# Ledger of designs, part 91: designed miniproteins, single chains, continued (4)

Each design is a single chain, and the fold is of that chain. pLDDT is the mean over its residues in the fold that is shown.

## One batch from the design tools (miniprotein)

Design m15360
Fold by ESMFold2-Fast:
Structure m15360 (fold): chain A 58 residues (1-58)
Amino acid sequence: MDKKTQQVRQAILDALREDPDASEEEIAEKAAEKTGASKEFASKELKKLKDDGEIVVA
């Protein structure tokens, strides 16, 4: 896995820790802003983490 993918995934986990009630859209946006990735890329990684059972989003 490349460094950017790892950074985005970590940012998603950090965003959930800071605001557990945040929507998928809000989490993806925060992760994208923090890492410099696109919102679309962050959203795809968020969906993968959710599908893998790594996270639960409200």
Scores: mean pLDDT 78

Design m15361
Fold by ESMFold2-Fast:
Structure m15361 (fold): chain A 70 residues (1-70)
Amino acid sequence: DLSKMASLITSLALRAIADDNKEAVDKILEGIKAFNEGNIDAAIKHFLEAAKLLGEEEVGKLIADVLRKI
């Protein structure tokens, strides 16, 4: 579900901004870039790394689960 994926990624991005965690922001942007290039495995890796940096590993897992169903 594209809408669910967008919501989860937005939630992760807002957490990164709230935490002033530039490394997590950069990883989210790398994940979006990889997704737009059709590299789903790289997108999953970057979003999971961002989620781990933010202590949001459950959100990262949900994003990965949605991406694997594409």
Scores: mean pLDDT 85

Design m15362
Fold by ESMFold2-Fast:
Structure m15362 (fold): chain A 72 residues (1-72)
Amino acid sequence: LFEEARRLAAEGVELARKYAEAVAAGDEERAAELEKRLAEVEARLRALAAQLSEEQRQELHRFVGGGLAAIA
């Protein structure tokens, strides 16, 4: 379970990085596609996080939060 959440978190961070790059490049179409993928990953992570321990949940929140901050 935690391994799955960690994989999704890593994918989310990578997608966030690509999204930030697309936004900086003015590629609206690519940014929209990446944003949809990020929303899907976030939804699944949210469901999995509810089943994790408090420590594991906090670790994932920091991991994903850091990646999402890169979008700004």
Scores: mean pLDDT 72

Design m15363
Fold by ESMFold2-Fast:
Structure m15363 (fold): chain A 80 residues (1-80)
Amino acid sequence: MKIAKNLTIEVLRATLEQVKEEVASYGGDPSKVKDTKAIALVIRDGKLRDIIHAETVTAAALKAAQKAEDGDEIIVYELE
């Protein structure tokens, strides 16, 4: 409540393969990416910190925001 997180949140449409490539580009393991309707990546200092799988963009974004720390970037992918 007293401390607000400064987060950058983006929402994009992507294929599963594109999300796997993004995970690899941030130093993550693309084999950990699962075929769910929404995937969120938590990124800090250009490195992958967490991968969130959810059935909706809203659920992915909220769960990622809970795991994120101040200054983190969140990219939410709606899978095609």
Scores: mean pLDDT 82

Design m15364
Fold by ESMFold2-Fast:
Structure m15364 (fold): chain A 62 residues (1-62)
Amino acid sequence: SHMQEQRVADVEAAARALGEEAGLSPEQIEQLVTAARTAARAGVAPERVLAAVRQLADQYKS
């Protein structure tokens, strides 16, 4: 649906912004975006996707 496609795009944009704010490499940012897109397309709620993306970003920084 158009609403699902918009939610996927929003989550991808949020994941990219989060990775950039965290100072991750372009490769790490693309991994965050890919993970967010995959989860959102699988029907995971945006809030849960972004929580998982934050956790993954923190793992890259450690």
Scores: mean pLDDT 83

Design m15365
Fold by ESMFold2-Fast:
Structure m15365 (fold): chain A 87 residues (1-87)
Amino acid sequence: GLRKWSEEEIKEAQKILNEFKKEVDRIAEDAVARGLDPTTAANLQVAAMLRAVGLILESESIEEFKKGVEQVLKDLRARADALVAAA
């Protein structure tokens, strides 16, 4: 079933999500500056945010959620770099 988060866990998850969103936006802006199509960059941002929402539902701990979010950022950077190289 879906994990029940405590109030403290919710606050920590919000902090993690806020920093995640800043990094997602930065990665997308950097990719656009390097020649990536803005629509493609926006689609990557949406996909990354949807994956983070899925991790909130699937993660059994704040540590697992944080590790999952870090992996999403790694994947986003790699995909953005590959798309920039192909442009």
Scores: mean pLDDT 84

Design m15366
Fold by ESMFold2-Fast:
Structure m15366 (fold): chain A 63 residues (1-63)
Amino acid sequence: SLLDRLLALRAGGLLEKKLKAELPNAKVTVERVSDTEFRITIVDGDKVEVRTLSADEVLELVS
């Protein structure tokens, strides 16, 4: 539903904010890549980390 999509987007935004607080010198991006998956990109100087998390995993991390 639209509501479930909005809740997932909010959870992604909360995770991005949380990660930015924990890693203030890193560039953190959280984007929704499907209805069930998020891509988290962390750029810290010369290091780039890309992780794929399920929507359920993102919700658990921000709850």
Scores: mean pLDDT 79

Design m15367
Fold by ESMFold2-Fast:
Structure m15367 (fold): chain A 94 residues (1-94)
Amino acid sequence: NLEELLEILRKLLELEVKRGIVNDEQKENMLKTIEDLEKNKSEEGALFAATVRLTHILGLPNPLEIAQELLELYQEDKEKALERVRELFERAFK
């Protein structure tokens, strides 16, 4: 669900700002990225972006590899990929 992934990205951006991980310029750039993903209806792009940011927040190794594996899972089983992103989101906000 694109709206769910966009909401995850918005909440994650708020967390990154609160923790001082991103500055105002980086925040503005990410908001534009979220707007572009919504305009283009890019669920795969939103999934990738959310996974990369969640894995960075969690300190997991190889964020880009994890995001790529999740995109491959999304092509095979969309619901499994979304469940995996939800799991990462819940872990980040514990």
Scores: mean pLDDT 84

Design m15368
Fold by ESMFold2-Fast:
Structure m15368 (fold): chain A 93 residues (1-93)
Amino acid sequence: MEKKIEEALKLAEKGLEYIEKKDYEEALKYLQKALELAPDNKKIQAKVYYGLGRIYFDQEDYETAVALYKKALELDPDYEEAKKNLKEAEEKL
């Protein structure tokens, strides 16, 4: 199980890298693969919700981005990037 979680983390991080490149199709593929490898892992789930929040933020849907960042923080309260981006999205409302 540990090795699957490590691989899922790498896939989730790759998904987030594609979000930075604005390649949302590839980002979603990698985030989905991460969930398939570690479906019950709250940290992987949090990274997926965070990634979805970033996509909606980039589309200027700040209300949906806020909701997704809050879900990420419910799953991983120590997710610093989600806290920062939640504040930024709320400032846009």
Scores: mean pLDDT 87

Design m15369
Fold by ESMFold2-Fast:
Structure m15369 (fold): chain A 69 residues (1-69)
Amino acid sequence: SDEERAKIAEEVGRLAHEGLGASPELADRIGVLTLLGRKEEARRLVEELARRTGAPEAGERILRLIDQV
């Protein structure tokens, strides 16, 4: 549903900010890409952040959420 998709997108952005150190602007971008179903672009940004921050487990959790959309 649109409500469930929006909730997942919000959680993805929150986790990118809190868990991967994304700026609010980047976290919002990842959330919007997730909401729009642009999964490959969202996943790519999350993977880059996870590598940069050394948090592969946090990145993997976020990628699983994106795949639920």
Scores: mean pLDDT 87

Design m15370
Fold by ESMFold2-Fast:
Structure m15370 (fold): chain A 79 residues (1-79)
Amino acid sequence: SKADIAEVSKVLSENTKVKEATLKAFAEDQLKKYDEVTTYRRLGAVAQVEKGNTAKEAGVKVGVSEEDVVAAKKELEAL
């Protein structure tokens, strides 16, 4: 649900340097294009990149392709 996405965004902001408001805006944008499961994975992938992992490493950790991680990061940066 949107409430679950908000809670995940908060938890990820506490474990990364990305602001909660930025992660929420990203998750809301992702939910316009993707289902909730894909949104959670993409949100997790950008958080892993912010922790210093490569797009490939982030993709392996959260179960998405490197190309999807790169696309998600570009979408986050566009906000």
Scores: mean pLDDT 74

Design m15371
Fold by ESMFold2-Fast:
Structure m15371 (fold): chain A 80 residues (1-80)
Amino acid sequence: HMTLEEFKAWAEEQLARIRAALDAGDFDTASAIWDELQRKFREWLAQASPEEKAELERFWDRYTRELAALFQRAVDRANA
């Protein structure tokens, strides 16, 4: 079982990979990593304690807001 801290660390690694892919204009790779992140989040959430779930949901809300901004900026750059 992955700990909450291990999941957060892994998610930060994936965010860096998404950023690199978006900077390269590689939306397919960025989207694939995002799909894997969503799948892992749901799997982790299903087995989390109530306290872990609350903390993970707060982390995920902030994480997804940052990620959405990165994707939007990349789309805006591609359309410029």
Scores: mean pLDDT 84

Design m15372
Fold by ESMFold2-Fast:
Structure m15372 (fold): chain A 60 residues (1-60)
Amino acid sequence: VKVVRIPLEEARRMSRMSREELREFIGKQLAKVGVSMEEMRASQVVVYGEGDELVIELIP
């Protein structure tokens, strides 16, 4: 299981992004944990809030 954590202030910016901007932003966050967009699409994705962070879990 790989986990990506995004601060709430960055998550607020996501709500104002276009589809393309959001794709680029998420791609950069995934790259920080060594995951490609293709790997994310092949994984089960669980998204939840935890305190002041948005948590994305990737289950292969």
Scores: mean pLDDT 75

Design m15373
Fold by ESMFold2-Fast:
Structure m15373 (fold): chain A 70 residues (1-70)
Amino acid sequence: MVDEAVERALERLREFYERQKAAGKVDKEGFSLELDRVIRELAEAGASTEDIQRVAKEGVELYKELEKEY
């Protein structure tokens, strides 16, 4: 279901955030790759453009929080 795909996408982004936080380093290229992968999986699951954009925005906000810690 699309809702399950959205939850999975957000979970993967949060997992990446936690890994970066634990490493004490911001991997911009790695985050971009993970975000692209998550968006692609949502599109394949049939998520709407609005859902995809919402997840992308959430991911960008998580990334900004990581940058703020440096």
Scores: mean pLDDT 76

Design m15374
Fold by ESMFold2-Fast:
Structure m15374 (fold): chain A 55 residues (1-55)
Amino acid sequence: SPLEELEELLREAYRAYQEGDLEKYQALFNEALRLYLEHKIPKEVVEAIVKKIKE
């Protein structure tokens, strides 16, 4: 599902960022942004996913 793909991309982006791989972080973040825009995912849902990843 688009929501599960978005969560996985955001988790991988955060991992890449923590490892200092800014190129991979940027690519994964851009993919997540594309899913967000193309599937018209509500902002509140994205915020919930980000909070879950942060925890």
Scores: mean pLDDT 82

Design m15375
Fold by ESMFold2-Fast:
Structure m15375 (fold): chain A 64 residues (1-64)
Amino acid sequence: MIDWAEVALAFLTMQAYLVLKAKLPVEEAERILDRFAQKAVEMGADPEEVRRLKEEFLERARSL
């Protein structure tokens, strides 16, 4: 069976990677990551895990 929670986390991770690679302004990156985080939770991802991943990616974006 497909673990949709794991697929949702993989989706968020890939989208975050593309956002970081695009070198978008931090405010725009945050807006995009917020939208994808919400979508991942809707797909069945653990909200706490999604929150931690989003925070990590935003911290990386701010460091660039």
Scores: mean pLDDT 74

Design m15376
Fold by ESMFold2-Fast:
Parts: structure tokens; C-alpha cells; sequence
Structure m15376 (fold): chain A 92 residues (1-92)
């Protein structure tokens, strides 16, 4: 599935970016966090087109978003992670 391959690449890129965020200088953290959230948003949207795998994809996306929230302390990112977690439970 081409959609599953794109999802795998988006989530892999987001994982690399959130790992990079752990080592980033304070002035670079916002840009990296924005990159993570952009990739996660695209993965969440594309997951709607693969309902058989939506739960697993949303769980991984939520984990990445939660880790980004923890590293940045950004309450909007935390809210976003919680929204993905709720969407994952509905896809179960």
C-alpha cells in the first residue's frame, strides 16, 4: 500500500525529529517542534484513509506528540497529543 509506505515515512521522520529535539539548543527547539507537529498532523489525516491500521498509526502519532509536549512544555502540543489519543480510542 502506497499510503502505508507514506505513513511509515512520515512517522519515521517525526521520530527522528523528536529525537533531535532532545539534543537541540533552546533557539532551535521551536522549529524542530513545529516540524514534528507538521509531520504528525499529516500522518493523522492520512490515517483516516487506512481505517484497518488507524488505531496503531494514531497511537504512534500520539506518543510522538506527547514526547514533543514533554520536551517543549507547550500546552497546545499537549492538547494536540490528547486529541490524537481520544481519536485513537474511537478507532479501536
Amino acid sequence: SEKLQKLARLLAAAEIAVTGLSFAKPEERQKLADTVISLVKEAVELAKEVPEHQYEILKEAADIARRTADLTGNPKVREFAEEIEKEAEKAK
Scores: mean pLDDT 88

Design m15377
Fold by ESMFold2-Fast:
Structure m15377 (fold): chain A 80 residues (1-80)
Amino acid sequence: SFEELVKEGERALRQGKYEEAIKLYKEALSLDPENYKAWLNLGLAYQGLGKDEESRKAFDKAIKLLGKAAKKKAEERKLK
């Protein structure tokens, strides 16, 4: 399940097993590609390996997904 993959990814990340974490988060994102937390954690795992370009791309994805949520809330407030 998505939740199992995320939990195993978090465990791998905590243990410094960055390559394993990347694999698990990529599998999780194949099930839910709009999950900003999975993109954030994927970015952290890439950063742990010194893969700065991949890390930046993953963080950009997380920021864009958070921005979409913030825009929806702002549009709701404008409609009052």
Scores: mean pLDDT 80

Design m15378
Fold by ESMFold2-Fast:
Structure m15378 (fold): chain A 65 residues (1-65)
Amino acid sequence: AEEELKRYLMEKYGLSEEEAERIVRAIKALLHKDPELLKQLLMKEFGLSEEQADEILKLAEELGI
């Protein structure tokens, strides 16, 4: 699950392995505690659009993260 999400982030959005690992950690920490803060973090710190952030969060939920 985590490896699949990391690979998706790297391939689809051109993120580095380090960036993808940081995003996966943020998702694990915040997805079920503060999803609004997580979405803002993805947009502000990783340069993702609102649409891209929403897509990533949906995929993480589907993968059981």
Scores: mean pLDDT 83

Design m15379
Fold by ESMFold2-Fast:
Structure m15379 (fold): chain A 68 residues (1-68)
Amino acid sequence: MKILERRKIGNLIGVEEEEDGYTVFRAKKSDEEEIDELAVRQAPDGTWYNSKGEKILPEVGEIVRAML
């Protein structure tokens, strides 16, 4: 796993990470506490997935990314 970017969003930490070729966007309360509902992944082909590995609409993934 490679951390590409971290930013503070109120009391949360927004994190962009590289994991197995995916770009992962997620919110954490700390480095150890993740908020799954605000986690999305983008595959190298541009396909978006939620934290459960379910395919989501690109618009939904982009909204979550923009909120982080």
Scores: mean pLDDT 67

Design m15380
Fold by ESMFold2-Fast:
Structure m15380 (fold): chain A 64 residues (1-64)
Amino acid sequence: SKKEKAEKYIKDAEKAVELMRQLGLPDRAAEAQRYVDKARELLKQGKYDEAIKFAEEAIKVAGL
């Protein structure tokens, strides 16, 4: 389902943020985290396509 896809993308984005913190890139991690936070807000609203888009942007910001 689109919901499961959105949850998976958000989880992948959260892992990317954690990886950025481990690599000593806290500013990049913080920027990516803002996209993750917005994706989670959109997921709560049932806006799955928008949640996926923001999670993808988080992964992109993380350099993955």
Scores: mean pLDDT 87

Design m15381
Fold by ESMFold2-Fast:
Structure m15381 (fold): chain A 62 residues (1-62)
Amino acid sequence: SKLEEKVRKFIEETRKLDLSSLSEEEKLELLMEIGVYKIAAAVLKNEELLKELTELEERVRK
Protein backbone atom coordinates (compact mmCIF):
# COMPACT_ATOMS: atom_id res chain seq x y z
CA SER A 1 0.00 0.00 0.00
CA LYS A 2 1.07 3.64 -0.46
CA LEU A 3 0.91 4.19 3.31
CA GLU A 4 3.30 1.25 3.90
CA GLU A 5 5.69 2.70 1.27
CA LYS A 6 5.62 6.09 3.06
CA VAL A 7 6.40 4.44 6.42
CA ARG A 8 9.32 2.45 4.92
CA LYS A 9 10.70 5.58 3.18
CA PHE A 10 10.53 7.55 6.46
CA ILE A 11 12.49 4.82 8.28
CA GLU A 12 15.15 4.72 5.51
CA GLU A 13 15.54 8.53 5.45
CA THR A 14 15.68 8.81 9.25
CA ARG A 15 18.35 6.08 9.51
CA LYS A 16 20.63 8.28 7.32
CA LEU A 17 20.55 11.10 9.90
CA ASP A 18 23.45 11.70 12.27
CA LEU A 19 21.43 11.66 15.50
CA SER A 20 24.37 13.00 17.54
CA SER A 21 24.27 16.26 15.52
CA LEU A 22 20.59 16.95 16.32
CA SER A 23 19.51 19.58 18.86
CA GLU A 24 17.02 18.71 21.63
CA GLU A 25 14.29 20.54 19.63
CA GLU A 26 15.13 18.60 16.44
CA LYS A 27 15.07 15.31 18.40
CA LEU A 28 11.64 16.21 19.82
CA GLU A 29 10.30 17.00 16.33
CA LEU A 30 11.66 13.67 15.05
CA LEU A 31 10.05 11.79 17.99
CA MET A 32 6.69 13.43 17.20
CA GLU A 33 7.01 12.35 13.54
CA ILE A 34 7.94 8.78 14.60
CA GLY A 35 4.77 8.77 16.74
CA VAL A 36 2.63 9.60 13.69
CA TYR A 37 4.26 6.79 11.67
CA LYS A 38 3.75 4.33 14.56
CA ILE A 39 0.00 5.09 14.31
CA ALA A 40 0.21 4.36 10.56
CA ALA A 41 2.02 1.03 11.22
CA ALA A 42 -0.68 0.08 13.77
CA VAL A 43 -3.47 0.86 11.25
CA LEU A 44 -1.60 -1.33 8.72
CA LYS A 45 -1.29 -4.05 11.43
CA ASN A 46 2.36 -4.34 10.39
CA GLU A 47 4.28 -5.53 13.48
CA GLU A 48 7.64 -5.40 11.64
CA LEU A 49 7.28 -1.68 10.82
CA LEU A 50 6.04 -0.94 14.35
CA LYS A 51 9.11 -2.74 15.77
CA GLU A 52 11.52 -0.82 13.47
CA LEU A 53 9.90 2.51 14.44
CA THR A 54 10.08 1.60 18.16
CA GLU A 55 13.81 0.74 17.82
CA LEU A 56 14.37 4.04 15.97
CA GLU A 57 12.49 5.94 18.72
CA GLU A 58 14.77 4.42 21.40
CA ARG A 59 17.88 5.43 19.39
CA VAL A 60 16.64 9.05 19.11
CA ARG A 61 15.80 9.22 22.85
CA LYS A 62 19.35 8.20 23.90
Scores: mean pLDDT 85

Design m15382
Fold by ESMFold2-Fast:
Structure m15382 (fold): chain A 85 residues (1-85)
Amino acid sequence: SALEEAKELLKEAAEALEEGDYERALRLAEEALRLAETLPEEERRAITARALLLKAEAYEGLGDKEKAEKYREEAKKIIEEAQKK
């Protein structure tokens, strides 16, 4: 399913980050974001937040602190909205 594919892409993106392959991590996270658009709202939110966090870590590794901060902030907003009563 698209959800299982998105989860696998995020796992591969995290593995790419551990290997220092920041460009591959970004590509995989962006593919997961594309798949997230086809998912129901709850699953889409979860995949999107995780993908944005991985993109932030990749940009930090690449030395792009401005993009890293941007994506961390976007991920944080999604996570906080999900926990809002």
Scores: mean pLDDT 86

Design m15383
Fold by ESMFold2-Fast:
Structure m15383 (fold): chain A 74 residues (1-74)
Amino acid sequence: SLKDVVEQVLEMLKSLDPSNPRDVASARALMRLMAEEVRKYYPEETKLIEALEKSTTSSLEEMIKILEEMVKEL
């Protein structure tokens, strides 16, 4: 399900090092890709799309918090 995908991504983000700029850049790229894919295939998931778009400019810690809140609504 979409919720399972978001939960898997959340666990991946938790395994990354916020002090490693390559890990942070990879997380931001993943969030951008997810926002585009969700917008394309699940356009009705407006709250998730907005949360993913917000996460593309966030710190790794903020991305994790945003996705944890969204998992509760999925």
Scores: mean pLDDT 82

Design m15384
Fold by ESMFold2-Fast:
Structure m15384 (fold): chain A 57 residues (1-57)
Amino acid sequence: MLARATVHVPQTSEDELELLEGELVEVLEELPNGKVRARSLTTGREGIVDKSALEEV
């Protein structure tokens, strides 16, 4: 699933993905507690991000 960050997402732990507002990501996996594993299409980095910070494109 292709998604866009609706807000700036800071990295608060090592396993999290930092995103700038408007950054496009590929959602790889849905995780418990409303989180997803995603890959940034800009940087190629993978990490965990809150699903609520993303919108489907």
Scores: mean pLDDT 81

Design m15385
Fold by ESMFold2-Fast:
Structure m15385 (fold): chain A 86 residues (1-86)
Amino acid sequence: MTIIIVLENASPGAMMAALGLGTEGLLAGGTIETKVEGDKTTITIRGASDAVVQAALEMAEGLRASGHRVEVRVEGDTLTITITGP
């Protein structure tokens, strides 16, 4: 599965959580790509295992609980998580 994490005006904690997930995906045999444009960061994880997908969803729930606006979409084999901070 491919995971796309989009962070817009996100807190440093949210950014670190997303980067940590990207690193986990890479160490699990996937690939990662990071793109930064001002206050917007996009992290793409390809070849994500079920464990990495589950960790991504848990991260999304935690960030939503901390006051971030979080949108989760599944289209085919792609999971997109959009995180917008205050």
Scores: mean pLDDT 83

Design m15386
Fold by ESMFold2-Fast:
Structure m15386 (fold): chain A 75 residues (1-75)
Amino acid sequence: SREKAIEYLEKAIEALEKGDEKTALEYIEKAVESAPEEDRPAMLTAKKEVEEAIKKGDLKLAIETVRNLLEHLKR
């Protein structure tokens, strides 16, 4: 459900703010699995962008990417 995907993305942001990159990516994966089929392409794109941001050490960009995805899902 979209509601479950939102819950997991909020937990992913909390993990990123704590510097727990592994836990954040696990929550993003759970969000993708919980999302409606129509939302999954956008979520998979965002997941890839978050992974790239983390690899570059850009946690601010990773958090922003997840926040933008949350706002998309809340509409």
Scores: mean pLDDT 85

Design m15387
Fold by ESMFold2-Fast:
Structure m15387 (fold): chain A 73 residues (1-73)
Amino acid sequence: MEETVTISAHLVARETADGAAEDVGTISVTFPANSSPEEAGELARKAAEDAGLTDYAEPIARQAKVLVEDVKA
């Protein structure tokens, strides 16, 4: 019986510090609970690219890694 984890992220971009926030989109990534931070990051990056959010793939992957590391700690 393998447990999975799903991460959902709502993305907001701001062109200037005082500008209005723009909704970019939402992604969801599912991976095995025993995944390494690197594996979770790669799955999140792929999901962002598949959703057409390539410019945000790195921040999304980094966030997924942090979440998995925090759960393991």
Scores: mean pLDDT 69

Design m15388
Fold by ESMFold2-Fast:
Structure m15388 (fold): chain A 60 residues (1-60)
Amino acid sequence: MKEFTLTSDDSGVAALAAGVLKAVFPESEVEISGGEAKVKVPSSKEAVDAAKTLADLVKS
């Protein structure tokens, strides 16, 4: 599995993005703490690309 950290000024946005990843890739693991969401996604290209895209989107 590949780990990503989703960071946003709004903790709800980071949590929502992590929830989307879990819904699309159910085997993903999510931990939410203090405006950050740590997500472990499958090492597939689709899961890794989705996690990278969401990490970039929530940062902005």
Scores: mean pLDDT 79

Design m15389
Fold by ESMFold2-Fast:
Structure m15389 (fold): chain A 104 residues (1-104)
Amino acid sequence: ARARAEELLRRAIEALGRAAELAAEVDPELAPEVRALLRMTQAAADAALREEDPAEAQAIMENLALGMKARGERLGRRAAAASPELERQIREAVRHVEEAARAL
């Protein structure tokens, strides 16, 4: 469970990193918001993976997944107009975080 969650979080962070680079080229105003989502995901992942209480780790991940879904849908809609690849990377990151929350 933990190893699978860690793998999925790594994939989410990689997808957000690619999204941030792509946003800088196709929608520079969106890039800071994608970078903020990346930092939020990195911080929450670190906190959840260091948490010794499984229930608290699960709560951190569920809160991250909820935030990612809300922000990811908003950013994804804007990204769709600029780049289908940018939208895909953002939506992939959201899916990986949701899967990680279920795996933990």
Scores: mean pLDDT 86

Design m15390
Fold by ESMFold2-Fast:
Structure m15390 (fold): chain A 56 residues (1-56)
Amino acid sequence: MPDLNGDGVIGPADRAALRRIQAAFGLPDDGVPGPAALEFLQTQTPEQRAFVLSFA
């Protein structure tokens, strides 16, 4: 997915993705991004996020 519209903001779609990533990292899937998860996604490009989401 080379272009995820709305990826520049932390919205419901990003929260759903964060939950899956949190579960993958063994974090509680509260849908509330922890510091590590939030910073991880903020440092990734939209293309990297889509790539990670493909695995999550």
Scores: mean pLDDT 58

Design m15391
Fold by ESMFold2-Fast:
Structure m15391 (fold): chain A 70 residues (1-70)
Amino acid sequence: GQEQLDDISLAHKLVKEGKWEEMFKTSSRRAQLSALAMAAANGDEEAQELLRKWGHEDVLAQIEQGKAAL
């Protein structure tokens, strides 16, 4: 439970600090996906491209739906 949340929180913190390589090195796939989704939601085009490459277009669609609801 908490361990997974801590992993995700660390990945998000590393992305905010610009430590992308450290995040990819230390974080689980799930935490990496969470951090990429957050960066993509903030308009990071590289994060959006990585989500598309990884086949997570559904995540991008959810972000766009969220923007449309505002």
Scores: mean pLDDT 73

Design m15392
Fold by ESMFold2-Fast:
Structure m15392 (fold): chain A 90 residues (1-90)
Amino acid sequence: DREEAIKHLEEGKKYAEEAIKALEEGDYEKAAEYAEKAAEYLEKTGTPLGQVGAANARRAAIAARKGDKELALKSARAAIENAERGIKAL
């Protein structure tokens, strides 16, 4: 369902944005949790951009747990961009 896919892309984007906020606050554990939630929602879309976004969100979670703020931010931003492009493509 197109409407459900858009909803899941929007939720994934929202959690990826929350992950970025947590990273900027230095809360890497919270950032990883938000990035994992972003990946869950992006996977549920069943769309190619949702799948790419989910991979980037998981990468952000792994990077956050390792204390790699730069990679975590880059990966979370990529997930947001994938979600936005996915919404526009539907």
Scores: mean pLDDT 89

Design m15393
Fold by ESMFold2-Fast:
Structure m15393 (fold): chain A 69 residues (1-69)
Amino acid sequence: SMKEELREMAEKYRRMAEESKDPILSEAYREAAELMEKAVAGEISPREAAVRATATLLRAIGDLIQREL
């Protein structure tokens, strides 16, 4: 079900946040997990959670690339 997929994504992002050595990536994964958890709870739509989580992660990746340049 969609709720099970959202729960699995939340758990995956939580794990990525804990395993990430970079603070920017760790925070972005934590925020992504929180958005998925809100969707599971019915506080926001699954689509809204996915869009916002993706935007958060892409922004974090962009910031990391700019630091390396």
Scores: mean pLDDT 85

Design m15394
Fold by ESMFold2-Fast:
Structure m15394 (fold): chain A 70 residues (1-70)
Amino acid sequence: KLEELLAKFEENRDAVLAELAAELGEEAAKRLVDLYLKAMRARVAGDEETAKKLLEEYRKLAEEALARKA
């Protein structure tokens, strides 16, 4: 299932990146997409601790990007 979710995300990566870039800017969007992909790959590899850490960094970066927009 994680492999399926990762494949689905990678297949739709450009669309997700474009949507995030429209909201948060291209640099923040690229960083968010990269963090999410790294987290999912870590989970597929069985490294749940690294995945959780990367998802927390994703959340903080998203919050900071939204705060800069405001």
Scores: mean pLDDT 75

Design m15395
Fold by ESMFold2-Fast:
Structure m15395 (fold): chain A 59 residues (1-59)
Amino acid sequence: HMADLLAQLSEEERRALRRKEFNEKIVKLADTDPEKAGKLAYEYLVQERRERMRRAAAA
């Protein structure tokens, strides 16, 4: 499972991989459902902010 593989990566590597996967999902959704693609892009930005806050809370 992909989640098992991701657990073996460093936090930085996991973040880079997730950004790539988000971009790929947005591109695919833009072909089939542009509205949903827009929502996914917005959620990506929100998640980046949430991750920064989570890391700050952990430190």
Scores: mean pLDDT 70

Design m15396
Fold by ESMFold2-Fast:
Structure m15396 (fold): chain A 66 residues (1-66)
Amino acid sequence: EQEALDEQARRAAQELEQGMGEPLPEAFVAVPVPDVADPERQRRVTAILERMGELAEKEKREREEK
């Protein structure tokens, strides 16, 4: 369990290090992290993010076909 998680984290870190050749764009830093104190609100935010992710994937696929 933790071993698999550590390996995935290690891989993510390695991928990040390879991509870190350039400084992070300032625009991405502007997004504030939402407060996770309220579980109900967190669930709603998660649902919205999931929905947006689905729409992004759909748009990507449509663009790819075109």
Scores: mean pLDDT 59

Design m15397
Fold by ESMFold2-Fast:
Structure m15397 (fold): chain A 61 residues (1-61)
Amino acid sequence: MKKTVHVTVGPSVEEGEAAARKIEEAKGDDVYITFVDPSAEAMQRVAEAAKGAASVHAAPP
């Protein structure tokens, strides 16, 4: 059964990397991402990790 994983991305690169790790652990699961004033670098980290997810939805901040 597919699980939905909720991930929040904060403004720092470290928070982006932590979110990316959670997305990578989700693998075949659906991922819903919430951004809170994200830096461009945090968004890039998350985007790379999201390539491995079954589906990705991003909520605007």
Scores: mean pLDDT 72

